Designed miniproteins, single chains, continued (4). Designs and how they scored, part 62

Each design is a single chain, and the fold is of that chain. pLDDT is the mean over its residues in the fold that is shown.

## One batch from the design tools (miniprotein)

Design m14275
Fold by ESMFold2-Fast:
Structure m14275 (fold): chain A 86 residues (1-86)
Amino acid sequence: MTVVLVAEGLTPEEKQRVLDLARALREGGEEVTVEVQGDRVTVTVRNASVGATLRLVGLATELALRGGTMEDKVEGDTHTITVRLP
């Protein structure tokens, strides 16, 4: 399964947290692609392990606690988690 985290409206500290997780997943052997556009970060993990999926969902949930919205979408073999922060 491909897991995609789209996080937007990030503070500089939150961007660093997303980038740090992406780096840790890549160093752990996951197939990770990262795109940064201003305050938006997209992390794509191809053939994501259960551990990688849980870490991405956990980070998305923590980010959403700042009063943002979180959407889950599953289409075929792709799970997209979108977090929109104020």
Scores: mean pLDDT 88

Design m14276
Fold by ESMFold2-Fast:
Structure m14276 (fold): chain A 55 residues (1-55)
Amino acid sequence: SADAAEGAAIGAAAARAAGGTSRGSVWGMVQTLTVHGGDEAAGQAAGAAGAREAA
């Protein structure tokens, strides 16, 4: 869904900024593998986790 995609994108950006380059890169790869499978639930979880880590 569009909401899940937006959440994942925002969360990924926040995680990259907050988690630093190395951690952000690893999470980016994991998210790519999961999202490539079309799992919206995983995208939402990643987005929420990234947002929390940024806070």
Scores: mean pLDDT 57

Design m14277
Fold by ESMFold2-Fast:
Structure m14277 (fold): chain A 60 residues (1-60)
Amino acid sequence: SAAERAEREAKAREMLETARKLLAEGDYVSAAVGAHEALEAAEGFPELQAEARALLAEAR
């Protein structure tokens, strides 16, 4: 449903925000883990998947 899709998108965005915060704090290991989780949560959302992949690349 549209509501379920919106909830999944919101959760993926929250995961991305948490991963970005960890990266900004210099916690590269936790940022990479968070970005991987966000990538999985972002299945079906190509823009969010691209953001998660970019975070993974930056955390390396």
Scores: mean pLDDT 86

Design m14278
Fold by ESMFold2-Fast:
Structure m14278 (fold): chain A 70 residues (1-70)
Amino acid sequence: MEALEEVQKRVYEKLKESGIKATKENRLKILDEIYEENKDTNPELAEAAKELKKRLEEQAKAQEEAKKKA
């Protein structure tokens, strides 16, 4: 719960610091980076990053499926 909010904050901060746009591709890359950085030192953040990435990818697939049906 707190870990998910922390991951979202870190994604937002990394996007702003790097000056890159908050596209789905950039968010997924940053989530992978947070996972790799934290998997040994903070497994709760790593799990949260992995879960958030999975949700984001499944949401994108659901929207793609909706477009096919429309």
Scores: mean pLDDT 76

Design m14279
Fold by ESMFold2-Fast:
Structure m14279 (fold): chain A 55 residues (1-55)
Amino acid sequence: MIEELAKEMEKHVAEMVEALRNGDVDAAQEHMDKATEAGLKAVELERQRMEEKKK
């Protein structure tokens, strides 16, 4: 679900920022990786759906 992927990305980005503020670089890196994966998937699926809907 694209909405779930977008929500997952947002959650991990927020966790990454909090981890960086706390100096937890390892946690920040892990959340950044997860956010990037979810975000890329969400953007790709959303873009594909927008094109289908526009047709």
Scores: mean pLDDT 77

Design m14280
Fold by ESMFold2-Fast:
Formats: C-alpha cells, structure tokens, sequence
Structure m14280 (fold): chain A 81 residues (1-81)
C-alpha cells in the first residue's frame, strides 16, 4: 500500500539522517585533530586530517541529500492518499 511505502521511505530517510550525523561528527573530530597536529608543528599529519575531514563532510552532504530525496518521495505518496 502507499501508506506502507511512505513509512518505508520515511524510515530510510531517518537512517540517512543518522548516517549523515555520524559523518558530521567524524568531520568535526578530524578538524580538531588537524588543529592539534598543526599546533604541534606536524604539518603532514594536520594536512592528512584536513583531507579526512573534507571526505567526511562530503559524505555527510551526500546522505543529507539522500534523506531529503526520500522525505520528498514520502511526501508525494502521502499527498496521493
């Protein structure tokens, strides 16, 4: 049924929001580690952590976009009920 399909899409969106939140936390941690390494004079380690933070941030944005897409699909199904 459309109701069950909408519920499944909502649950998937919530899962993607959770994954995005995890990547946001990971990016914050890497940025903090990069700052600590830079203060210690370890430029190579700081650069590595900055790159890891950018990757995590990119992943967060991808899952945030996926969540919005699934939320939009659920809204469309609910509008047709």
Amino acid sequence: SLEKEAEELRKKAEEYRRIASHYRQQADTFRKLAEEAEKAGDKETAESYRMNALVAEGNARIYERKAEEYESKADELEDKM
Scores: mean pLDDT 90

Design m14281
Fold by ESMFold2-Fast:
Order: C-alpha cells, then structure tokens, then sequence
Structure m14281 (fold): chain A 73 residues (1-73)
C-alpha cells in the first residue's frame, strides 16, 4: 500500500514523456495538462513535487491528495 510510491512513479513516467497507461496516470496527465495540448508543463510538475517558495506555494501533492489519487487505481 504505497500510495506515495504509485503517485511518484506515475509522475516520473509522465515527466519522461511516456504515454499515460493507468487510470491514475491518465488522471494526473489531465490535471497537469491545463492547456490541453497533450503535453504537461515541467513547471507544473516541479510545483507539484517541490512547491514554489518564491510565490509562497507549498508542494501541491499533499498526503490527502496522494490517498485520493491512489483510490483511483
């Protein structure tokens, strides 16, 4: 039951430019691809993983978000 590992693996796969295959990967791709051009922004991925201290934004991928995304598997 490693929801964090599953979400991190999905994000790494999408960062590497691989096509989303699982429902979780497709959900994350859709969430991050806000411009709808079929490519996720590396800036949005970095904000999800690390946050943006310059804009006072914490990491977007919280524990509750990880649990929620894992429920989609």
Amino acid sequence: MDSQTQIQAALVKLILGQQPETPLQKFLFKELDTDGDGTISLEELSTFLYGDPASNIPPALSEEDREYLSSLL
Scores: mean pLDDT 60

Design m14282
Fold by ESMFold2-Fast:
Structure m14282 (fold): chain A 101 residues (1-101)
Amino acid sequence: DPQKALQQIRELAEEMKPVAVKLGELLKDSKHPVQQQISELGLMLPELDFEDQLNALSVLGTLVEKIKEEKIELTPEEKKEMEKFLELMKKLDELVEEIKK
């Protein structure tokens, strides 16, 4: 059901928004370019429209995967919020794939 999936995507984006903002706040003083990009995008997210929020969340997912790939050292709080973000991102990807069917 594409309409139900779209509603679930909207609800999930609202749930992801505070997690992305918190990651942005935690990483704001980072000297690493990838962490700086996550910070800037996460803090900007609440000011974007819905379509731009979805695009920003997708980019954030890619940047978070880059942190894992590059084995960038994280605090326990940063790691906890990143794990929450990745779990929510996985649900978002599953809903987007459902619309494409």
Scores: mean pLDDT 82

Design m14283
Fold by ESMFold2-Fast:
Structure m14283 (fold): chain A 79 residues (1-79)
Amino acid sequence: MSEELRLSMEAGVYMVAAAVYIVVAKKTEDKEEQAELYRKAAEYAEEAAELAEKAGDENTAEGARKMAEEARKKAEELE
C-alpha cells in the first residue's frame, strides 16, 4: 500500500488506543491511577497526530492533537 495510507492507518490505531485509555480512566476511582491513564491517552494521541501529519491527513492530526490536549488537562486536574 502507499506510505501515506499506511501512516494514516497507523494513526487510526493509535487514536483507538488513546480512546480506550480515556474510557478506562473515566471508570477508574483511584485519582493517581486515573491521572496515569490520561497521560497514556495523551501519549498515544500525540503519536497519532505525528503519524497523521506525516500522512498529510491534517483533519486527523488536528483531532488527535485536541484529544492529547484534553487528556493532558484531565491528568493535570487530577494532581
Scores: mean pLDDT 84

Design m14284
Fold by ESMFold2-Fast:
Structure m14284 (fold): chain A 68 residues (1-68)
Amino acid sequence: DEAAEKAIKSLENLSKMARSMGNEEAARLAEDAIKQVREAAKNGASAAELRGMLMRTSVEIADLITKQ
């Protein structure tokens, strides 16, 4: 599932970035999103749904980093 693999890789990069910035909450959010993406992909989620999950999590992470 190429869409799931791409989303997971992006979330792993976001988690590493958040940890390097000292934002453990943002890193945890990305890690939880990876689990959700894997589960959704196992349940047959579309590429659009998986992209939506990545985009939503990315916005939440950006908000946490910007406010801290």
Scores: mean pLDDT 83

Design m14285
Fold by ESMFold2-Fast:
Structure m14285 (fold): chain A 55 residues (1-55)
Amino acid sequence: SELDDKAIEAAVTTAKTLSEENINVLKSLIQRFQSPDYAKRVVEALDAVLAEKRA
């Protein structure tokens, strides 16, 4: 949905300013409190940010 897309974009923008440790905390919170389908999309986007920080 449009709201889900905006939420994912906001999460990615925020994650780019966070440390790897804080991104891992954010992934855990999303997996715990969000629906599995939505959580998967957000986690995949956050994993892309983590990969860029580790490169």
Scores: mean pLDDT 78

Design m14286
Fold by ESMFold2-Fast:
Structure m14286 (fold): chain A 82 residues (1-82)
Amino acid sequence: PLVDRVDAELAKQGKHLTPRQREILELLAAGLSNKEIGDYLGISEKTVKSHRSTIFAALDLKDQVELAREFIKANIVAGIER
């Protein structure tokens, strides 16, 4: 799972995802947009973008394309039989 992978990478640096950051990442993994996540959590789209940027920086991810590539890999593995 993407969230478990992110958590493992942060743990290598002695860090961990906050509950808010984990929730945002789970919703991103579910395919929700920044706006949809903001509406769901009752926070602004700008706040969602800020948390996303913090998570990406901690993982040394450069942009959305790199995250999307991880989603594609995870979906291919999960979708092989069902």
Scores: mean pLDDT 65

Design m14287
Fold by ESMFold2-Fast:
Formats: structure tokens, sequence, C-alpha cells
Structure m14287 (fold): chain A 90 residues (1-90)
């Protein structure tokens, strides 16, 4: 069985999203809000790519995860923007 390039890309994006989410939560726990915002921005990029690949439910989930990190880091504008993007995909 050979995995398609698209299936491999989705698997890599899922792993990246999980990794950045863990790193963002660690940064928040350590009080590093700037680093948490950087990882949340990476989650937004991943969610956008998942949406482009037609994985709307997964993209919405990743946007909601990014929004939660932005909110906890104090970036209310980016949190609201990410939540709106998630809602548009449901």
Amino acid sequence: MKISDEELEIAVLDLAAATYLVMARRALKEGNKDLAIEYAQKLVEIAKRLDELGHKERAAEVYEQAADIFEQAGDTEMAEKARKLAEELK
C-alpha cells in the first residue's frame, strides 16, 4: 500500500498541528505569551492548508485551537478572527 502525496501531506499537517498546540500551551504555562502567539499563527497556517485540501471539519478544529491560544495570550483580535474562520467552515 502506497500512501498518496495528499494523504501524506494531511498526516504531516495533523502532526504539526498537535505539536504546535502542545508547544503553545507550554509557552502559556511558562508566561511566554509572544511565543504562544507565534505557535498559534502556525496553527492558523495549518488550518488554512487543511481547508484548501477540503478537510473543513479538521480545519475548523485547528482554527478553534489557535483562537483559544490567542485568547489566553491576550491577542483578542486574532482570537476573534480565528473563531470566525472556524465557524464559517462548520
Scores: mean pLDDT 86

Design m14288
Fold by ESMFold2-Fast:
Structure m14288 (fold): chain A 78 residues (1-78)
Amino acid sequence: MAGDLSPEEMKKRIEELLKELEQAIRDGAPLSRVASLAMAAYIEIVAGEFSGAITPEEAEKYRKKIDELVAEAERRAA
């Protein structure tokens, strides 16, 4: 597939998506945007774990961070 990434590039992409998610929540973006960014990050985490670019422990930490950020956004939208 086009866009085969090195492990470092994949980790950078995940971190960039997490930063975008955090920024969207800070900026008061609607839950639909927060959900879209979280889903994009989950897809990259799954791809990174499957390809061996990230460890299961790293994947778990990233997923936990997304869950915490989504929970914060849900409280904000309540």
Scores: mean pLDDT 80

Design m14289
Fold by ESMFold2-Fast:
Structure m14289 (fold): chain A 77 residues (1-77)
Amino acid sequence: DKKEIHDKILELIGRILAKIGEIFDIELKIKEIEETLKDDPEKKKKEIEELEKKKEELEKEIERLKKEMKELSEKYS
């Protein structure tokens, strides 16, 4: 009963943390690209746009996982 819910919550937390890590990596990559924008600005802008889109997708997935975690957490509480 509670143990199964607990295990699922931990799994969801793990998935959320993994996605937060991916967002952090994307943010670091964007900073690197921004520092080099003086060289080939059009190409760099396209790369940043693509990374921003990936970040947005990850943020939406995190929100879905948070909602699932909240629902399970309320049952565990």
Scores: mean pLDDT 81

Design m14290
Fold by ESMFold2-Fast:
Structure m14290 (fold): chain A 79 residues (1-79)
Amino acid sequence: RIEELLEEAERYAEESREAADAGDYEKAAEYAEEAARYAEEAAREAEAQGDEELAAQLRRGAEDLRAQAEKLREKAAAA
């Protein structure tokens, strides 16, 4: 279900923020990548239901999360 996949994405996004607050940028990046994976699964489900607009929005959200993970990995390398 799309709602359940988005709830998992939000949970991992929160865990990413908590890990970043703790200074564990590598773990924060891993959680952000997991959040992106759930958003991509939600996008595939939306597409399967014929909601191409929602699927496109969710794929953009996943791209944003992956970009955040990349920035977090850069911080991990610098820290």
Scores: mean pLDDT 83

Design m14291
Fold by ESMFold2-Fast:
Structure m14291 (fold): chain A 63 residues (1-63)
Amino acid sequence: GMAREEAIKKAKELAEEIAEKLKKAFPDAEVTVEEKGGDTYVATAKTDDRTIVVEIDASYFLL
């Protein structure tokens, strides 16, 4: 498996990439990327009608 440090970095990079895709798909949405716990990143897109949440945990890269 990957080193934990590398896995956390990959989780953050993936969350940021997903956030950019969400901004393109929903240009009126409020898009944020937040750390939720030590090694989890959350990309969120909020519109008047819906909220899309994508959670990425570094443990996924430690398989």
Scores: mean pLDDT 79

Design m14292
Fold by ESMFold2-Fast:
Structure m14292 (fold): chain A 60 residues (1-60)
Amino acid sequence: EEELRRTQAIVAAGKLILEHGEDADPEEIARKVAERTGVPYEEALEAVNLVRQAIADNRA
């Protein structure tokens, strides 16, 4: 369902950001998330941005 799909996108985004580093292009990470999870690119990009924001907030 939608909740599971969103959770999978967020988890995939987190793993890819850790693998490629935070300097990686968020659009490229979002494309990989969409490919791995099957979610639309827009939803994958939202998940990537959400994870990046959480990481940034944790560094403050």
Scores: mean pLDDT 77

Design m14293
Fold by ESMFold2-Fast:
Formats: sequence, C-alpha cells, structure tokens
Structure m14293 (fold): chain A 91 residues (1-91)
Amino acid sequence: SAEADAVLATLEAKLREVEALLKAVRATDYSAAEIQAVLDKVRAVIDESDKLYAAHKASLSKEQRRRATILLASMGVYELSLVVLLKVAEK
C-alpha cells in the first residue's frame, strides 16, 4: 500500500540520517559535548521513528513489519555506538 511504502521509505531515510551522523563522529575529532548533541538528535529521530511505526503498524504486512523492526533495531545499535564513543571522549 502507499501508506506502508511511505512509512518504510521514511524509516529507511531516518536510518541513513542516523548512520551518517555516527559516521561523521567516527571520522572526525568530536568533543564530548558535540557527541552528546549528536546522541540527543539521534534519540529524537528514534523516538519519532518508533511513534511513526506504532501509528501505522496495522497498515503493514507481516514482512513489512519485520523490515521496519530491523530498521528500528539498527538505529538502536547506532545509538549504543554513540553512547560508547561519548564515554571514551569524556576521559
């Protein structure tokens, strides 16, 4: 459906945004404060993505729900990577 396709496309775009933010932190010398700002932004993106998925879950097929879950889980893994990088930068 058009609704399901739009939801998945939005989640994929949000995952790419999170991945690009993490890649920038890894590629450059970010301060702890700069990493914290990125982490706060990533957490906001994840919260919005979770709300989008919850709102449209009933419109998704079983296979589309599985794909959405993998996208959301991947964002969570990138968030955890940022938490680790922040702790390293704080020392």
Scores: mean pLDDT 90

Design m14295
Fold by ESMFold2-Fast:
Structure m14295 (fold): chain A 81 residues (1-81)
Amino acid sequence: SLVEQAERLRKQGEELEAQGDYLGAGLQYYGAGDLYKAAGDYEKAAEMYKKAAELFEKAGDTALAAYAQKKAQEAEEKAKK
């Protein structure tokens, strides 16, 4: 399922973050956000996108961080339906 794939990406992101690969970790969390969004779970999508933005900031990629933060805000607004 989409949720099972999202959880696998989230776990891979946790492992990459533990290794100090912040860019790789951010990409996995971003992908998990997209999968939760596709599953209609906007609350979890927002959570994943926020974590991705934090990780992209740690990686020094301010453009990816800003983009992920925007995706988080969009998902939060949909969750407030």
Scores: mean pLDDT 89

Design m14296
Fold by ESMFold2-Fast:
Structure m14296 (fold): chain A 85 residues (1-85)
Amino acid sequence: SMVERNLEEAERIYRELLKSEDPERAIELAERLLEIAEQNPDNLEIIRLALRSAMRALSLSETREQILRAIGLVLRAIGLEIDAS
């Protein structure tokens, strides 16, 4: 199903993000996963993967610009989880 494909893609992106130590790559992957979560706002599993991805991107962030971008992703993911819960 489309839902199963979206979850599988989200899990694939998350696994790729876990292998990266590059903050720019982590932010890029977290943004992609957040986009999938925004298209699936009732799927808590995808939303929680997006939140974990954004939090990891934040933990890897080294510059003020990276930190602010990652915080933005975390806040968007939290908003989705609140709305879905």
Scores: mean pLDDT 89

Design m14297
Fold by ESMFold2-Fast:
Structure m14297 (fold): chain A 90 residues (1-90)
Amino acid sequence: DESIEKLLEAKKHLEKAIKAVEEGDLERALEHIEKAIEYLKKAKKSPEVEKALEYLERAKEALEEGDGERALEYLEKAGAYVHKAILKLG
Protein backbone atom coordinates (compact mmCIF):
# COMPACT_ATOMS: atom_id res chain seq x y z
CA ASP A 1 0.00 0.00 0.00
CA GLU A 2 1.58 3.25 -1.21
CA SER A 3 -0.18 5.25 1.51
CA ILE A 4 1.23 3.04 4.31
CA GLU A 5 4.74 3.47 2.83
CA LYS A 6 4.32 7.28 2.87
CA LEU A 7 3.06 7.21 6.48
CA LEU A 8 6.05 5.07 7.56
CA GLU A 9 8.47 7.51 5.87
CA ALA A 10 6.70 10.43 7.61
CA LYS A 11 7.05 8.61 10.97
CA LYS A 12 10.79 8.03 10.33
CA HIS A 13 11.39 11.72 9.59
CA LEU A 14 9.25 12.76 12.58
CA GLU A 15 11.39 10.57 14.90
CA LYS A 16 14.55 12.15 13.41
CA ALA A 17 13.04 15.64 13.93
CA ILE A 18 12.38 14.87 17.63
CA LYS A 19 15.99 13.67 18.07
CA ALA A 20 17.34 16.79 16.32
CA VAL A 21 15.30 19.10 18.61
CA GLU A 22 16.57 17.18 21.67
CA GLU A 23 20.16 17.63 20.38
CA GLY A 24 19.60 21.38 19.71
CA ASP A 25 20.05 20.99 15.94
CA LEU A 26 17.38 23.41 14.67
CA GLU A 27 18.40 23.16 10.98
CA ARG A 28 18.21 19.34 10.97
CA ALA A 29 14.92 19.40 12.91
CA LEU A 30 13.32 21.76 10.35
CA GLU A 31 14.63 19.61 7.46
CA HIS A 32 13.03 16.45 8.91
CA ILE A 33 9.74 18.26 9.71
CA GLU A 34 9.56 19.41 6.06
CA LYS A 35 10.21 15.83 4.86
CA ALA A 36 7.49 14.47 7.18
CA ILE A 37 5.05 17.08 5.79
CA GLU A 38 5.97 16.08 2.18
CA TYR A 39 5.30 12.39 2.86
CA LEU A 40 2.02 13.05 4.71
CA LYS A 41 0.79 15.20 1.78
CA LYS A 42 1.45 12.22 -0.54
CA ALA A 43 -0.51 9.81 1.70
CA LYS A 44 -4.26 9.21 1.30
CA LYS A 45 -6.28 11.99 2.96
CA SER A 46 -7.78 11.13 6.37
CA PRO A 47 -8.71 13.06 9.53
CA GLU A 48 -5.60 11.59 11.23
CA VAL A 49 -3.29 12.72 8.39
CA GLU A 50 -4.86 16.22 8.47
CA LYS A 51 -4.30 16.47 12.27
CA ALA A 52 -0.70 15.23 11.90
CA LEU A 53 -0.07 17.92 9.24
CA GLU A 54 -1.60 20.61 11.51
CA TYR A 55 0.69 19.64 14.40
CA LEU A 56 3.80 19.45 12.16
CA GLU A 57 3.11 23.00 10.88
CA ARG A 58 2.74 24.15 14.53
CA ALA A 59 6.00 22.38 15.45
CA LYS A 60 7.78 24.16 12.57
CA GLU A 61 6.37 27.53 13.75
CA ALA A 62 7.49 26.85 17.35
CA LEU A 63 11.05 26.00 16.20
CA GLU A 64 11.22 29.15 14.03
CA GLU A 65 10.23 31.11 17.19
CA GLY A 66 13.00 29.32 19.18
CA ASP A 67 10.59 27.29 21.37
CA GLY A 68 12.04 23.76 21.35
CA GLU A 69 9.85 22.53 24.25
CA ARG A 70 6.63 23.56 22.48
CA ALA A 71 7.95 22.06 19.23
CA LEU A 72 8.52 18.69 20.98
CA GLU A 73 4.92 18.72 22.30
CA TYR A 74 3.58 19.30 18.77
CA LEU A 75 5.90 16.65 17.24
CA GLU A 76 4.66 14.10 19.81
CA LYS A 77 1.02 14.93 18.95
CA ALA A 78 1.80 14.64 15.22
CA GLY A 79 3.41 11.23 15.88
CA ALA A 80 0.30 9.99 17.69
CA TYR A 81 -1.87 10.88 14.68
CA VAL A 82 0.57 9.30 12.18
CA HIS A 83 0.51 6.13 14.31
CA LYS A 84 -3.32 6.14 14.36
CA ALA A 85 -3.39 6.62 10.55
CA ILE A 86 -1.03 3.63 10.08
CA LEU A 87 -3.19 1.43 12.36
CA LYS A 88 -6.37 2.28 10.39
CA LEU A 89 -4.73 1.33 7.03
CA GLY A 90 -2.81 -1.79 8.23
Scores: mean pLDDT 87

Design m14299
Fold by ESMFold2-Fast:
Structure m14299 (fold): chain A 79 residues (1-79)
Amino acid sequence: APLTDAQAEAMRQAARDELLKAGVSPEDAERIAESVAQTARLHGVDTAANAAKVAALHYGLSKEEADRIAQAVRDAGEA
C-alpha cells in the first residue's frame, strides 16, 4: 500500500522526538526528521528507519541511541 502523509508525518515526529531526547539540537533534529519523512515517502519505512540510524551515528550518538531512533521511526510507519 502507498505510504500515507499521516504515516510520513508520524515518522517525522518520532525521529524528531527521539533525536531531541538524545540531545540533538532542535534545528538538526528537525532537519534529520524532515529527511527521514521524505525518504519514507520515496523509499518506504525500512529505508527511512535506516536513514535515521545513519544520521544519528553521524552526529556521534551511540549505537543504542541510533537503534532506538530507527525503531521509533519504524513503529510510527507501521501504525
Scores: mean pLDDT 86

Design m14300
Fold by ESMFold2-Fast:
Structure m14300 (fold): chain A 81 residues (1-81)
Amino acid sequence: SDAERDELLQRVLAVLAEAGAEAGLPRERLQALARGVADVLYDESLSDEEKIARIEALARELLPELAEEVGERIRAVFEEI
């Protein structure tokens, strides 16, 4: 549903915003990450598992030291919704 998708997006973006702040990412990079995540979450051709994998790949590219923690937190968000 749209409500579940919006909740998922909001929770995933919160995880990434926290990790990005911890890593000291500039605002422009955090905005680019948020757009990439939104594009993945709104891609109707992707399964939840494929969405998780793509978001984890974005985290590895932009936040390599926090990628494992971010990936685990994102997976937990998907499992809760």
Scores: mean pLDDT 76

Design m14301
Fold by ESMFold2-Fast:
Structure m14301 (fold): chain A 75 residues (1-75)
Amino acid sequence: VAELLEEAARAAREGEAERAIELLERAAEEAAKDPGAGAEVAAAARYAKRLVEKGELERAARVAAGVAAWVRAGG
């Protein structure tokens, strides 16, 4: 999940909106399978996806990177 979020943040920073959306959707789906904090991570990934869809790529990248860092730190 963290790797998908990190790659989505990179895609968003590079202006690759469609790629960022695909990666965020996959991150949300994978996160939702975790009965622990997965619902919160999935919600954050979906929020970042909506930001990309609105053209707010910088904000989407920050959200995705922040959630990835939180997951890496043990969530």
Scores: mean pLDDT 79

Design m14302
Fold by ESMFold2-Fast:
Structure m14302 (fold): chain A 100 residues (1-100)
Amino acid sequence: MEEELKALRDAVAEAIERGDYVTARFILLSGYTALELEAERKGDENFLKKVREDYEKGLKIIDALESLPELTPEQRRRIAELVREGKYDEALKLVEEAKK
C-alpha cells in the first residue's frame, strides 16, 4: 500500500509540473478512492487516515492551483516536488504565497 501511495503522489506531481490540473484532479479522485477502499478492506486504520488526509490536502492544492493565474514552470516544478515527497502543507503554503 505504501508503494501505491508513492506512485499516486508521483503521478499527481507529474501532472502538476505539466500544468495539467484536470489530469491531476482525476488521478487524485480515482486513485485515492481505490487506495482508501483497499485500506478499509485490510482494516489498516492508520494508513486509511493517512490516505484520507493526503486526499483532502491534495484536493485543496489542486483547487488553489486552478484558481491562480498561470504559474511559471519553476513554480510548478517546486510544488510538484513537495507533492511527490508528501509535503502537502508546504506545497499548499507555496501555492498560497504565489497567489499574493
Scores: mean pLDDT 81

Design m14303
Fold by ESMFold2-Fast:
Structure m14303 (fold): chain A 83 residues (1-83)
Amino acid sequence: SIAEELIKNTEKVVKELAERLGLPQEIVDKIIKAAKDMATALEKGDNDAFLKASQDYIKAVEEAAKAAGITVAELNELFEELS
């Protein structure tokens, strides 16, 4: 499915970006887990689980930006560059 492909691409991009920016593995794991939880929620049609996973994803992305010493906007720009 399109959702499954997007998640696999997100995992690859996040891992590559983490290597380049020196992100802590704990933050990388949080982002990947949240993305997978979002996928699982979509497959099951669980809107509450999807919203929770989305919030966890946003928080993990904010933590990643802070750890890298950049803004969330700059991190998103790098995601677009690598995707």
Scores: mean pLDDT 80

Design m14305
Fold by ESMFold2-Fast:
Structure m14305 (fold): chain A 60 residues (1-60)
Amino acid sequence: HMEEADKLVSEGEKAARNKDYEKAIELYQKALELYRKDPSTPEEKIKRLEAMIEYLKKQL
């Protein structure tokens, strides 16, 4: 799941760069769910994604 989640983060970053914040949030939330299901995911990675989602929600 880590590789799939990492790809979703990359796609979310591209969407955010294009100012498609709704799409970026959707992709980051999907990545977050995959990371949470993988017990090998570092806690810092999860917290970073949560912070990015909250930041983008403020842009809407």
Scores: mean pLDDT 81

Design m14306
Fold by ESMFold2-Fast:
Structure m14306 (fold): chain A 60 residues (1-60)
Amino acid sequence: MVSEEEFDREVREAFALMIRGILKALPEEDQDAALEWAREVMRKLGVSDEEIDRLLEEVR
């Protein structure tokens, strides 16, 4: 059984990978908007801006 903390981490990582896939499919002009959308969603999940940047950088 996965702990709640481990589950949250896996969800955040999966979300970052999903956003990377979306960014590759979108026009360059829309990529920044998709990143901002992802950051807003992660902030609502209680993720710090520093951690959000780290997760998104890891998938680039």
Scores: mean pLDDT 69

Design m14307
Fold by ESMFold2-Fast:
Structure m14307 (fold): chain A 57 residues (1-57)
Amino acid sequence: SAEKEAILAELRRLAEEGDEGVRTAALAALQDVAKNPDLPVEVLRRALEAIRALAEE
């Protein structure tokens, strides 16, 4: 739960402060969580890693 909360906080931060592509991806991830609040932490971690990879490329 603490890890899930940390990932959601980071996704919100990226949606507010990231570059255009990163913001779009972070918002999409947050929308997916809103539709499926019981998403496993592994799925959220993978989504965050993908968004971070987008920012690094």
Scores: mean pLDDT 79

Design m14308
Fold by ESMFold2-Fast:
Structure m14308 (fold): chain A 70 residues (1-70)
Amino acid sequence: MLISLDAAEKALVRLYLEGKISAEQASKAGRLLRELGEKVTEEQLREALLKAGMSEEIAEEAVRLAKEYE
């Protein structure tokens, strides 16, 4: 499944508002995702989140949320 940048960014905003990620992690993940283009694979999304310093658990939650926003 391809995930839009919009859906991925909505997932990041929600995790930030829930206190599960920092503003710095959200910003870094958003930058990495924008470099990949308009749509990303689930694996590309996970890799960007992990590179931004998120745990595997939080990265998996973000992928689930992004699919809901798609």
Scores: mean pLDDT 84

Design m14309
Fold by ESMFold2-Fast:
Structure m14309 (fold): chain A 87 residues (1-87)
Amino acid sequence: MEALIEEARETGVRMAELARVDPEAAEALARAFEERARELGALGLIVAGAAQGAAEAAAAGRLDEVDAAAEEGARKGEEVARKLGLL
């Protein structure tokens, strides 16, 4: 789990960085990440949440909050997975 959240956090930050200079590359990275997340089922919702949280914090320039935002996003993803009966 921890390694997956770490990778998701790094991917989210990279998506935010790419979105500023190359929106097409950012879109391609996001799609590749979504495909990998789908293969993980319930865990995919958790890592997608982590990546989204990290991307939002990075896009806002809040680099000191990226880790906390990734953890919050992962928590929200877990809640969604439970509501859908996937956990």
Scores: mean pLDDT 80

Design m14310
Fold by ESMFold2-Fast:
Formats: structure tokens, C-alpha cells, sequence
Structure m14310 (fold): chain A 65 residues (1-65)
């Protein structure tokens, strides 16, 4: 379901944030929300992303914000 995909994306995003050495608390709520939306779209398209790719994706996405 979409809710399950969102939960998975959230967990993978949190793992990615840890890998970037930028703590979740250093992101605004809006930045996290946009990253989750972009991440969900990427997971839908690719069918899944590894934790290493999550870190890179989060870094790139937040750099674009």
C-alpha cells in the first residue's frame, strides 16, 4: 500500500540522513517532507533503493532545496 511504501521510504531516508552526517533535526519539517515525496517517487519508479543509494539521493535532493 501507499502507506507501507511511505513508511519504508521514511526509514530509508532516515538511514540516508545518518550517512550524510547531517542530523534530522538540522532539516526543516518542509525539507524532510519534500525529500520523502521525492524518495517515494524514486522508490515507485525503481522498485527499491539500497541504503548507500539513499544517502547519495538525500544529499543530492537536499542540496537542490
Amino acid sequence: SMEELEERARRLLESGIEQTEKRRSEFSEEEVEKALEAYEAALREAGGVSPAEVGEFVRKRFAEL
Scores: mean pLDDT 61

Design m14311
Fold by ESMFold2-Fast:
Structure m14311 (fold): chain A 59 residues (1-59)
Amino acid sequence: RPELIARVARYIVEKGPANTTEEEIAQELGLSVEEVRELIDRFLKLAGLKDVSQILRQE
């Protein structure tokens, strides 16, 4: 689980904050959108962030 959180975080950083979506991460990492959403929620709590829009592109 920590390894998956780190992988999601790395992908976001490599694409640039707010330049990717949950669907893009799910497709790239071979995860479901629900799994990505859970991993992002865990990451936000660990990083002390409250807004997913700070790390994902919102439409």
Scores: mean pLDDT 70

Design m14312
Fold by ESMFold2-Fast:
Structure m14312 (fold): chain A 62 residues (1-62)
Amino acid sequence: KTPLQKAIDALIKAVNALFEGNVEEAKKYIEEALRISEQLDPLTREAVKRFAEELKKKIEEL
């Protein structure tokens, strides 16, 4: 898998965990996606970070 595919997989797992009510697991996968994003080009990295921040906001709204 490419770093981009790994980052997307982590974000999908975070979203799934959030829908299951597992906030701790969602946070874990958000952090994993952000870690992987450091290996991506700047534009794609910013897109991943933006999506991760949106998920963090959803967690705070729970």
Scores: mean pLDDT 81

